# Designed miniproteins, single chains, continued (5), part 56

Each design is a single chain, and the fold is of that chain. pLDDT is the mean over its residues in the fold that is shown.

## One batch from the design tools (miniprotein)

Design m17927
Fold by ESMFold2-Fast:
Structure m17927 (fold): chain A 79 residues (1-79)
Amino acid sequence: KKGEELFKKYFEKYYGKDGSGVNGYPSLIGVSAEELEAYLRDPYAVLGSKAEYLPFRDLRFTEEEIRAIAEYVAEKFKK
């Protein structure tokens, strides 16, 4: 599925298979789809200067890709 494929390709190495985060990246466990969509659309608005260190900060995701990633993460990593 699109969300799973995009997560595995761009996010899994930074957040782990369980979404708990590795190497200091914030945990995705319990994050809502709405919160994650905001984070993916504008990480600088959410994290300010800390967004410079995000591995995906330079990636242009489409609205469809943002939704697919956010729905997958919210469904897969429920607390």
Scores: mean pLDDT 68

Design m17928
Fold by ESMFold2-Fast:
Structure m17928 (fold): chain A 100 residues (1-100)
Amino acid sequence: MFDWPELKEGDRWMISLEVTLADGTVVRLSAEVIVENGKAIIRFMAEKEDIVMENATAEEIVEYFLNKARELYPDAAAVTVTVHKYDENNRIVSKAVKEL
């Protein structure tokens, strides 16, 4: 299992999915994750409403997005997940990548 960075109160993360389709086309999906009051607030670009997960781990959030990508693109040949953690000045302070 890949070790994702620990998700903590006040964190802001960007999760990027790069989905390679069977024909070689690459589709990029992204979501912002904000942790407030013990809740992960997820803004997925494919959805109009925010998703809220209480006591979610980084692994659970990533798995949610992988399942969403598979739902939207069932014929995907490969999926790359990249997680960027940002500081209060919008600088990347952590990066994790998982390829499937």
Scores: mean pLDDT 71

Design m17929
Fold by ESMFold2-Fast:
Structure m17929 (fold): chain A 75 residues (1-75)
Amino acid sequence: TITKPGEYTINSPAEITVAAGVKATINAKSPIKLTVAAGAKVVVNGEVSELNVAPGTTLNLLTKEASGDSVLKVN
């Protein structure tokens, strides 16, 4: 879980959770599963296999592999 603002590099498949109110940049070298809590601001460079996003979240995907299973889900 990412609880501090900053830039993170992920070199292997991983499940990443970004805490509420955190501003983070994620450089994913392998597909990741991403969960983003309410109020977080996330920039992703790389492949995301699964997205779970709370309402009121800001998410920017700069490079995303086209995948029918990787959709923005707002609960």
Scores: mean pLDDT 65

Design m17930
Fold by ESMFold2-Fast:
Structure m17930 (fold): chain A 65 residues (1-65)
Amino acid sequence: GMAELERQLENALAALKQGIENKDATVVLAALRDLERLLPQLSGELRERAEAAIKEGREFLAQQL
């Protein structure tokens, strides 16, 4: 249900934040995969949060190359 999707989104967002703070590209890549997997199942505010996080993670990875 939506509550389970929200929980999975919050977990992926937390993992992304931790990966960026630790400069851990492997963790960021894993979090991005989870966010991209969730994205087609999300709508409204949850989708907007996921899209913003995906952008931030991709920008981080571009800086590490």
Scores: mean pLDDT 87

Design m17931
Fold by ESMFold2-Fast:
Structure m17931 (fold): chain A 66 residues (1-66)
Amino acid sequence: SALAELRARLEKLTSQQLRDEGLAWIDAGADPAHVRLVIDELFKRGDVSGATAIALRWIGAQLDAE
């Protein structure tokens, strides 16, 4: 599936590249499923601060879209 292929791609990225990708997707009008995969992968790697920053940025973007 497209989500499984995306997850496999994200697993190959560094934590910095994951943060950059998540921010870029949010700025581009994020698919919630894609942003969630980045957040989940960052938490899995122990980058709690990075995962939290992406999650908060994403919540803010959703509120601004309303």
Scores: mean pLDDT 80

Design m17932
Fold by ESMFold2-Fast:
Structure m17932 (fold): chain A 100 residues (1-100)
Amino acid sequence: SLFDRVVDALLRYLTTASALADAENNEEARALVDEFAKQVGELVQQYLETGDPSYLEKLRELLLETTARLEELISNEASRAKLRALADEVLAEIDALLAA
């Protein structure tokens, strides 16, 4: 389903962001990823309970803000590019679900 594709893309993003924060030994990046994961869980649950697309819009905005902040914290250029590519994949799946 379109929703399962959003969840799968989010899981890939979160797994990679967590691994990059750990590889850089960056506690601020780790804390940001953990807070994002918590907020993602809450927004996904609200969307499932209500069907309200505003929770997907909030998820989209939160992903963009979190990715920008992580790119400032992650020093490795290739790692930043990988994170941005995964963010773009999540955004594409959210946009596809919103258009459905």
Scores: mean pLDDT 89

Design m17933
Fold by ESMFold2-Fast:
Structure m17933 (fold): chain A 92 residues (1-92)
Amino acid sequence: GMASVTVVIKAPNVELAKEAADIAKKALEEAGYKVEVEIDEEKKEATITIEAPNELEALLAAQLAINALKDAGYKVESTYDKEKKEFTINIL
């Protein structure tokens, strides 16, 4: 069955949240993953839901998104909540 992992990008402003989400989405889609993106303008957050064939692939996809942000020049800190299957990325 399909597995999913959520990546929550927290940014200092809405524009950075949108830019970071677009970079992550593009990298994930180029790698063949199906993703859904939601922007919360009040929280300055982007939520990316990644669908993958299994949990390991979903975790690798989340790490690909984190690496794409770092490669784009963003300074990020990331944490993973296994029970929620959720990565939180803070843009510094």
Scores: mean pLDDT 85

Design m17934
Fold by ESMFold2-Fast:
Structure m17934 (fold): chain A 87 residues (1-87)
Amino acid sequence: SMKERVRELIENNTKENIEKLQELYQRLLAEKDNEAVLELARLVGEILREKGIKEVKETGAEDVEEFEERATAFLEEQLAELEKMLA
């Protein structure tokens, strides 16, 4: 499942695994799979929070469209932070 794949990639935090996670994100964006993008954002945020790597900001969206926009922005921010951890 996507949840198990995302967890594995983050728990084994290597350059290759972060690149695979970023590739998954870009693929989902290209496919316009908004539901999968939202699920990925939530899973990344939860796992990062559990690991104490970064303070994760939750979305406070009041509707689905606002939530999708915030979740996408959140995912992009979290992926950028994971990339920085390798530098």
Scores: mean pLDDT 59

Design m17935
Fold by ESMFold2-Fast:
Structure m17935 (fold): chain A 86 residues (1-86)
Amino acid sequence: SREEIEALFKQADVDGDGTLDEAEFVRFLQLFHSKFNISISDAVARSIFHFFMSLVDADKSGTITFNELWHLLKVLFFSPLPSGLS
């Protein structure tokens, strides 16, 4: 749920600035995958971060806001449509 993801985001945000840099994003994914019993390497986590940054490219600051992360997760893990679109 959004509330659970927000809690994990806050745990990864060590500085409390409301954004995740690359290292904090790796921590977020480790916390996320631990909750879902999925093993992930730091290299894979960094690859996901770089892929995500290439998609949003919002500020070139090297950080991700909660809203940007939440939009990505909704796109990737949204429930499938019953009818689909041709």
Scores: mean pLDDT 67

Design m17936
Fold by ESMFold2-Fast:
Structure m17936 (fold): chain A 63 residues (1-63)
Amino acid sequence: SSSEAFEEAMRLAAETVRLASELPEEERQKVEQEVDDILRNLTPEEAVRALRELKERVERKLA
């Protein structure tokens, strides 16, 4: 994918990890592991989609 998709994925990853810092330790570690797995195994465009879904799931847990 383009460098823009990579930059977006990195921003989404950072935002998701920041939100997950408000979760209990065990849940936070699971989210951090999912972010790591996404960034290591998916293309930038796939990572953007997966990270948006993960961020929404974290936001729902915090609501």
Scores: mean pLDDT 86

Design m17937
Fold by ESMFold2-Fast:
Structure m17937 (fold): chain A 69 residues (1-69)
Amino acid sequence: EKERELEEKRRKAKEMLRRGMQNYADNQQAATYRRALRTLTPEQAERIGREEGRRSRRRGEELLKRWEE
């Protein structure tokens, strides 16, 4: 029963971390896009925004893997 409670807490914590990291990545992508629009075309700004979003999501996935170990 103690093991069951620990696994449930870990599952819930992992889900919350996933959501938080995804929201952070989405916000970073949008913020980067808006900043880039000051000097770049919409196409270029979108590319840079997506790149930053992907980088943030990759970082989050690595953190989750480390936490699972």
Scores: mean pLDDT 78

Design m17938
Fold by ESMFold2-Fast:
Structure m17938 (fold): chain A 96 residues (1-96)
Amino acid sequence: MELREVAVGSVIVKTESQQKAEALAKRIEELIKESPHEVIDFKVRVLPDGRVRVGVLTPTMEAAKDLVERVIEEAKKEGAEVESVSVRMLPYQFIE
């Protein structure tokens, strides 16, 4: 029984305010939903210091990388600082 591999993309960005973080988070969520890539799961969370944490789980590294790059592009358009970026393949068991 083989584990399926999935790609995990993670981005943390810092904005100047809670309001900017909330607006950016909403835009990122819409961007992920509008993407033609298959997304197994995603999470966008606004943190207290105006940071936004984004996580995406996709079937392929290409999809995760494209989504991460798009998130970074949107963040930079708002003058946000990119604190961390990671994309990796992980073994995953789909348990219902």
Scores: mean pLDDT 80

Design m17939
Fold by ESMFold2-Fast:
Structure m17939 (fold): chain A 95 residues (1-95)
Amino acid sequence: SDVDLVEQIKEKLEQIQLAVENKEPLSKVQSLIDELKSLADQISDPELKDLVLRLVNLVEGAALNALSTGNIGAFRGIYGNVLTILDGLIDELKK
């Protein structure tokens, strides 16, 4: 279901956060982002899919910037906002 996919996307985002915080290799972070995009691509509702893909692209940009510049603070802010939006989407999908 779309709710199960969004919950899996949230779990994968938590893995990306840990990888960025631990300064894992770019290849590891990119692999996690590719898995995240694969999950988002399986969403059946087109409006939800478009929204989730925009959030994934935002996290990708923030994660890659953090790895290249060391600006972890900016990544944490963006990541926190994305998690809040995903939690709201999960709540709406469960209604």
Scores: mean pLDDT 85

Design m17940
Fold by ESMFold2-Fast:
Structure m17940 (fold): chain A 81 residues (1-81)
Amino acid sequence: SASDLRALRDELAARLREVYEADPNDLAGAKAELRAAADQLRALGHDELAETLVARIDAAKTVEELEATARWLLIQLGELE
């Protein structure tokens, strides 16, 4: 639902902030939070978006590249609301 997507967006933003505040170079931690978001998207029936997200996560080599992926995802989630 739109409510579930908004909750996912808010939770993801908060979790990524906590990862970056603890260690701004925690690539593995940032990837784990985005993979958790992909699993939630699959559970909500957004399989294609989840597959695109996983591909972007796997391609990312830096926290900054994951930040670009997170911004893209937050825009996608906002459009689905």
Scores: mean pLDDT 80

Design m17941
Fold by ESMFold2-Fast:
Structure m17941 (fold): chain A 66 residues (1-66)
Amino acid sequence: ATALTVLEDGVQVDPDAVAAKKGDVLIVNGWRDLSISKDRKTLIITSVDGTKYAVPSSALGRGVPV
């Protein structure tokens, strides 16, 4: 499975925690698309089944697709 990890304050949450929170780690399994909002402040991740997850761009650390 492919996963994208977003780090903030090193707090890790399960993949079913779909929204990033301040101080949380968002893990998205099986993503297919990565886009940015029109104001470039929100990163939108689309999973392989079309589910969308919204993540603040400021919450992205050294997270890479796995």
Scores: mean pLDDT 50

Design m17942
Fold by ESMFold2-Fast:
Structure m17942 (fold): chain A 86 residues (1-86)
Amino acid sequence: DELEAAARAQAEGLAEALLRAGASPEAAEEAREVLEPLLVEAARAEAAGDREEAEALVREALRALLELAERSGAHPELIEGLRYAL
């Protein structure tokens, strides 16, 4: 499924960004596991024309990423960027 593969790649990219911002490898892996299903659902909602559901799922993913970033001690610049995006 190309749509699932794209969402998975996005989750991996966000987990890598978290790791580069100083999060632990364990926090980055947890981010990938949490973000992947949310981004897959968001992509499916977008493909179905449900923009409101897609936006809600993306915001949920960003909130989860923010919580992981704050908990793992990621760089303040990433944390501020995530708060601004929400």
Scores: mean pLDDT 82

Design m17943
Fold by ESMFold2-Fast:
Structure m17943 (fold): chain A 100 residues (1-100)
Amino acid sequence: MVANLTKEKAEELVERLKELIKKLEEGEISVEEAAEEIAEIEQEILGLSEEQVENLRDSLVEGGRKAVLQYLLTQLLVGYIQLEAPQEVLQQIADEIEKI
């Protein structure tokens, strides 16, 4: 959930999520490494508590690659909505979520 996300923070979120998705799809990082990076993004940009971050990380690791990708694409969609991205961009992300 992203309440009070500024456009500047949304831009940082989108860029970090895009890099992480690319690394995961290219096999450069593990599911566990992706979950840790998501935890860092959520703490630094979205301000989640340590407990919320630990619960999120554990949930993502248990869900595996599919859960990690679904979370990343969902957060990317939220970031693009905050940036007022064109409908075409939003639809592309929604289509990728459906493929998971």
Scores: mean pLDDT 80

Design m17944
Fold by ESMFold2-Fast:
Structure m17944 (fold): chain A 66 residues (1-66)
Amino acid sequence: GPTVRVDGVAVPVPALSPEQAALTAEIAAKLRKIGDGIDKGIRLAKETGLSVLEGMRIGMEEGVKA
C-alpha cells in the first residue's frame, strides 16, 4: 500500500480509512515543511554567522507557518 513520511520515517497506511489516510498525509506534509524550514534556517545561519540554534528556531517558526 502507499506510505507517508513522518519525521523522515516511512509509515504504511493500507489499514487506514480514507479520512485517516488523508489526515495522516496532511500531518506528514506539515512535518516535512517544518523539517525543510529547519534545514533552510540552519543553512541561513551558517551563511550569515548566526548560531545553529537561532537558525533552527527561525526555520521551525517559518515551517509551522507554511
Scores: mean pLDDT 72

Design m17945
Fold by ESMFold2-Fast:
Structure m17945 (fold): chain A 84 residues (1-84)
Amino acid sequence: ATKLIQEALKHAQEALDYARKGDIESAIKHLEEAMELLSQVASIPLVQQAMEHLGKALEYLRKGDIESAIEHIEKAIDYLQKAL
């Protein structure tokens, strides 16, 4: 579980960096990779909360609301850090 959460956290952090740089396609890919990893440990409540925020971030990125997406990625990172 810990290794999957650590890898997902790294992808979420990379997504945050890409979103801040305006590379939306790379941000989306890294969020999708984080979600795939977290789906394997979705029984953990903090992981479920992180996944909800990553899902909202994906919706906002696809709509072009980058600032709202960044806020949700940051919240997901907080939940993943608490899960470690």
Scores: mean pLDDT 89

Design m17946
Fold by ESMFold2-Fast:
Structure m17946 (fold): chain A 73 residues (1-73)
Amino acid sequence: MTVSEEELDYEVAEALIQMTLAIAKVAIERGEDPAQALADARRIIDNILSKVTDPEKRAELRAQADADLAALA
């Protein structure tokens, strides 16, 4: 098991995505523009996913994140 500065474990990536979604939800609840908050969250999530080396796990996390982002809209 090699921890690279550019590689994220699935569990770490999932946790970071969930934190990003929670931040977006709080921003929307506080009166931020939902479109802007969701766009910022998508950008951060795409960056996180780019560091997930397993393509199947990356696809699973992307699908989950897209569903969660859609639920916030």
Scores: mean pLDDT 79

Design m17947
Fold by ESMFold2-Fast:
Structure m17947 (fold): chain A 100 residues (1-100)
Amino acid sequence: SNEEVVKKLEDAAVGAYLAVQAKIDGEDLALALGFLDVARRLLEEVRPHLDPEDYERLMALLDEITAAVRGDAPDAELRALVAEFLALVVRTSRKLEEEG
């Protein structure tokens, strides 16, 4: 199940990345929010397998990305937020792989 959890974390990271790219590329806001909804669902599905602190940090950062995507955040801020989310996903995934 750790392999499946890691895959869902990676898929959540891809969703967040695609949402930010869609926003930067001037795509429909609904498309970007759709990717973020998928990322959120994947995090919720893996919640029981994560340390509560890691889950709360991932969810808080996804909420910040969602607010930035809904607003008029500069491209640099959007890129910084998603880079931080990707780094946190990598860190959390490595921890799970070392435990299983």
Scores: mean pLDDT 88

Design m17948
Fold by ESMFold2-Fast:
Structure m17948 (fold): chain A 79 residues (1-79)
Amino acid sequence: TAARVKRIEEYAEVILEALKELGGIEKATEEDLTERLRKAGFTEREARSAARQVLESKKAGLSEEDAAKMAAIAALHAG
C-alpha cells in the first residue's frame, strides 16, 4: 500500500542519517548503529534488525541508500 511505502521511505531516511553521523557504511559498527537508531526512536528489536541488515548489505556491496532501504524493510518486519 502507499502507506507502507511511505513508512519504508521514512525509516530509510532515519537509517541513512544515522549512517552519515557514524562516518558512513564503511565505518559504522552494528553496536553504534543499533544505539543511534534507538536514540532516533526505533524500538530495540527494530534497531537490532536494521543494524544487522545494514551489515549484510555492506557485505553484499550495496550502496548506502539501498542498504538503508533494505534495513527499513527489516525493521518494519521486526516491529
Scores: mean pLDDT 84

Design m17949
Fold by ESMFold2-Fast:
Structure m17949 (fold): chain A 61 residues (1-61)
Amino acid sequence: MLSGEELLERMRRQILSRLPAELHPAIEAVTEEALARLRAGVPEEEVIDWFHARVEAVVGA
């Protein structure tokens, strides 16, 4: 089973591979904030749900 950090890194790589380069800085910023939340002790499930919502907002823009 992947750790929360490993899961976020895998999702980041998959998302970046599907998006144009101009959106990469926004996805990187969202990933860094998700990692900071996870390291601060926010529950993994809450961090993953937040990450998905933020990524959808970036992609939908």
Scores: mean pLDDT 80

Design m17950
Fold by ESMFold2-Fast:
Structure m17950 (fold): chain A 100 residues (1-100)
Amino acid sequence: MLSVAQLEGLIATAERLLAEGRELAAQGRYEEAVRKVEDAIKAVLTGLLSLGEFEKAKEISEKVQEAYKIEDLEERFRKLAEIAEEGIRYLKEKVEELKK
């Protein structure tokens, strides 16, 4: 299982990758933006699985699979970014609980 510091590192990585994805999307570079947000979600999933949050990790993975049915890359990016934000928020809440 990952330490609190390692989990905080995954959160920081996910937030940075999501921000980079948003910058790429603002430039119309949606294929690259999608790759960045996928990497952000992978960081979140790594943290959740380390915490034993298997049901939440499954929920996020199912939402990602649903987003991949969207043919438009801009809409796919928006959906994946929402999923990444949800996952980051949830992981942050769980990490803060560990600090008590």
Scores: mean pLDDT 88

Design m17951
Fold by ESMFold2-Fast:
Structure m17951 (fold): chain A 82 residues (1-82)
Amino acid sequence: SERQRAISRSVGLIIRGIGLLLDGDIEGAIKDFKEAAKILLDSGDTEGAVKTLDLGIKRGKEAGAPQSMIDELEKERKKLEE
């Protein structure tokens, strides 16, 4: 189903994003978390999208991501709460 594909694709991007953070590719990781959240949102899973962005923010901060990239994820998260 479309929903199962969205979940599978988002999980794959989250796993890749975490791997990229471990490799020091903070920009690539942030992009993967954003794409995963977008896929979930587009599939109607707003809660999953919020949780994905929250995970990206937390893991990005732990990895020392630039504040500008954290701000970008936080801005996207706030749009989902309006």
Scores: mean pLDDT 84

Design m17952
Fold by ESMFold2-Fast:
Structure m17952 (fold): chain A 81 residues (1-81)
Amino acid sequence: SMEEKLEELIRRIEELVREGIRLAEQLNDRDAILELEVLYGMGLIAVGIGKITNDLEFAIKQLEKIYKQIEKLVEELKKKL
């Protein structure tokens, strides 16, 4: 279902954000921590909008975009270690 896909994307984003923050803290990269926090907040807003408007497809689409942005940032942080 779309609800299950949404929950799985939220879980994956939370895991990736936690990993990214851990890496950024190890690097003392405060800008990366802030960017990860902003991207996570944008994800929560997209979920809220999707639920209020009953448009889970919109929420999923936005979360997939946010996931890709977080994934790219995490990979960039890994390369600096």
Scores: mean pLDDT 89

Design m17953
Fold by ESMFold2-Fast:
Structure m17953 (fold): chain A 76 residues (1-76)
Amino acid sequence: SVEELLEKARKMYEEQKAKAQSLSEEARKALKQAEQTAKENTKLAKETFPGMSETQLEGLKYLFGAEEAQRALNAL
């Protein structure tokens, strides 16, 4: 369900956020850039699929956030 997807995405985002609090300055900077990239990707998704619901957009925001955060941390 969409509710289940949102809960999973939120949990992933919270886990990355908690990890960021214990990481070095470089890792925190990389995660801030990842958040900006996720925000931009969500904006592009909204422009590309204007019929997407608010719930779907919120889910993508969390999923993109988790994905980009993981990518940024893996690059360190």
Scores: mean pLDDT 76

Design m17954
Fold by ESMFold2-Fast:
Formats: structure tokens, sequence, C-alpha cells
Structure m17954 (fold): chain A 81 residues (1-81)
């Protein structure tokens, strides 16, 4: 079942908030991959952009920001036709 953009963003922000609180980058990556697998490429791009904006507003550690950027790049590279 695919998540709506709103549901995906809500769940992704929850995971990011937990990652900021715990500092557990590995858990963040795993949970984000699970959520991203339930999104279309277009929804994924928008939701990841919004999550990065949230992290910038809340001054999240650079390690977490890089983890999200790495996941976005992985997703783009995995979308081979």
Amino acid sequence: MMLSEEEALERLLEVVEEGVRTGDVAALRERMREIMAQMSPEVRARVLGEALDWMLEHRAPGELQRAVLDLALEAQLAERA
C-alpha cells in the first residue's frame, strides 16, 4: 500500500525527530528506507525536500542531514529503467 504525501511526510518527520533526539543515524536510515519504499519517485522528492527544510529549521546535526541526502541519492540511482 502506498502512503499519501501527507502520511509519508508525517512519518518521515517523526523518524527525523527521533534521529535528532537519539543521534542514531543507522536507525534513521533504516526507518527512512522503509517509508521511502512506499512512495512514488515524485512524492519521494517532495517529501525528502520538506524533511531537509525541517532539519535546517531545527538545526539538525550535519550527520543526519548527510544521511538524508545520501538516501535521496541512493533512491535516484536505484530508479534505473
Scores: mean pLDDT 75

Design m17955
Fold by ESMFold2-Fast:
Structure m17955 (fold): chain A 92 residues (1-92)
Amino acid sequence: SEKLRELAEEAIERLLSPDPKERYRALGVLAAILEASSEELKEELLEKVPPEFRVILEEYLEGGVEAALSLIPEEYREDFLKGIEEGKKLLE
């Protein structure tokens, strides 16, 4: 979906934010978008994500939210969860 690509590109740009809370929120948005994406689009989008965040998204897709949270610093876990909620609303 072109809309999914556009939303993902915007979230990927937010990963470059100097604010770590915004970066982890954007990561949550990407997690929701990837979960709604085809396998081909998932691979395309993951290649555009920085390696340090890509591993978290891969863990999310394989093991769910708890697996992803194990790789996220405790102080940013709430931001990641809010990002997932934000992403799900964008896909309504």
Scores: mean pLDDT 88

Design m17956
Fold by ESMFold2-Fast:
Parts: structure tokens; sequence; C-alpha cells
Structure m17956 (fold): chain A 65 residues (1-65)
């Protein structure tokens, strides 16, 4: 859904600025996210990305550095 994609992108941008997200990689079958820290915001982004991945038929891979 476009609203969920927009919310996920906004949260991702903010977490990258805060240094919580290191990288995000989107492939044809996967979405990979790399977190520097585990916080309430990183868990919220993980939940949003899991919904997005499910809707797009992709696997979500989460990594903590």
Amino acid sequence: MSVLLEEAKKLLDELEKKGIVADVREGPDTIEVYFKEETELSRKLEELLRIVATLEGKELKVHYL
C-alpha cells in the first residue's frame, strides 16, 4: 500500500540520519536492512518493512551490526 511505503521511507530516512540504520538493500526477492542499534524505532521500521516485504512477495532479512 502506498501510504505504508511512504511511512516506511520517512522513518528509514530519519533513522539513517540518527545513525540507527547503516544500510538498506532491495533486491528482486529480498529486502535487507542493517541496523547499528536495536531501539523501539528500529523495531517499528522492522515491522513496517516486514509488511511491505509481504505485500511485495519478498523476504525480509534483518541484520544488527
Scores: mean pLDDT 79

Design m17957
Fold by ESMFold2-Fast:
Formats: structure tokens, sequence, C-alpha cells
Structure m17957 (fold): chain A 89 residues (1-89)
């Protein structure tokens, strides 16, 4: 009972994080260079894979928490790459 509720909460948090991140990326696209768009597309593809896994796989609360951690790390890597690209232009 409690375990199932915790899993659903973790899934909702991860889905929200993915949705917010997608919206943020899409808001940046109109001013992005072709190289920046490539980096953003790679992140969007990664987020799609995580969402697919989350919807089609029976995951534990701990597994969902690990996916959220991985998604946050990937977003940080992408932000660092985008900042580096912008400093060159």
Amino acid sequence: MMEKLETEINKAMLLMYISVTRLEIKSLEPKASEEEKKVMEELLEYLDEIEEKLVHTDLTAEEVEELLKEAREKVKETEEKLEELRKKE
C-alpha cells in the first residue's frame, strides 16, 4: 500500500521534470544555433527514452528515483555543453 503510493509519487515527479525540461528546451530553440539544436535534440531523445521506460516497465520507487537522478545529470551535462557553445559565438 505505502510502497505503491511512493512509486506513483516518484513517477509523477519524474514525468513533471521531463515535461518542464522539454518546455524549457522548446522555448530556447528559436534563438539556438544549429549546434545548440543538435545538443537539445539529443537531450529530448534521451527524455523520450526515459518516459517510454517509465510508462512501459514495472519499476520500483528506488528504480524511478535512480532514473530521476540520471535525468538530472543528463540535463546538467546538456546545460554545460550549451553554455560552452554560446561562449564560442
Scores: mean pLDDT 81

Design m17958
Fold by ESMFold2-Fast:
Structure m17958 (fold): chain A 62 residues (1-62)
Amino acid sequence: ADEQFRKASEAGGKAVEEMLKKYGEKAKEHALLAGTEALTKDPAIPAEEAREAALKGGEEGG
């Protein structure tokens, strides 16, 4: 659980940084919100799913 959460949080955080670099601050905000929501609903979510949620949120919000 703890290791899965750490990996998912790290993957989501990297996706948020990528969205900031590619699309700017609004994309970062949306990516952060989407990634945080995914982790809050399922703390055991796989890192790949957390990353995808953040990237999709950033693209839709930017």
Scores: mean pLDDT 78

Design m17959
Fold by ESMFold2-Fast:
Structure m17959 (fold): chain A 98 residues (1-98)
Amino acid sequence: SLSEAQKEMNLLIAAIAYKRGFLPEEDLEALIKEFGKEVVEEYLSLSDEERLEKLEEIAKKTNTEVAERLVRVARLISEEGLKPEEAIEIERARIEAE
């Protein structure tokens, strides 16, 4: 379902942010509570390249603007080193300019 796809994309983005030092421990604990420790550890063990590839595959399969926006947010964090709140604001401003 779209909801499950969005949850997986959010977990991938959170894993990218955590490895950059941008995710608070409380947010990591919330993800462990939602997905389970083993699943979260699996996603944290991936490289940023592998996480971005998974995000692109999910976006391609779901074919929604929301999924495409999540890929752009992830790239801003991984490739440009932006904090999640900064990446989200840039994407929001882009949508408003369209």
Scores: mean pLDDT 83

Design m17960
Fold by ESMFold2-Fast:
Structure m17960 (fold): chain A 69 residues (1-69)
Amino acid sequence: DLKARLVQALRDLEVPQPHIQKVVDFVEGHPDGLEALLRTPLSELGKVLGPDVAWPVFQAIVKLGLSLP
């Protein structure tokens, strides 16, 4: 489960639970969920999730070896 792996990576980066919840809400609120997250530029991700969340999400994606489809 890629969502569970992303959540765990954010926890490992010591991201606060409310920020992790924003990522979960984004993934669940979009038709393509995780794919929508991966396709969102870092600047736009910062606008949606906030700058404190956008950078850890980017780091987690890179660490997990996730790539755009």
Scores: mean pLDDT 72

Design m17961
Fold by ESMFold2-Fast:
Structure m17961 (fold): chain A 82 residues (1-82)
Amino acid sequence: SSSSYEIVEKLAEEAQKLLDEGEKKKSIELYQEAIKVAKEGLKLLEVGKRSFSPEEYKKLKGKLEEIIKRAEKGIKELEKKK
């Protein structure tokens, strides 16, 4: 596998872990970190797009975008409380 794939996959795993911790702890800071890591993954995925199969690209992109969407929703729900 390409080094680019391994890096993006690890960033997706790290972002997912931060999202899960943010949801469990109800932490805006953890959600923000999850978004940051996921956006870094998307940037590297786009730069390295030619090194991925169409299926790998779609799967990783979908996973990273879902993490961002869920984290943004979590932030909005926590902000509405204050």
Scores: mean pLDDT 84

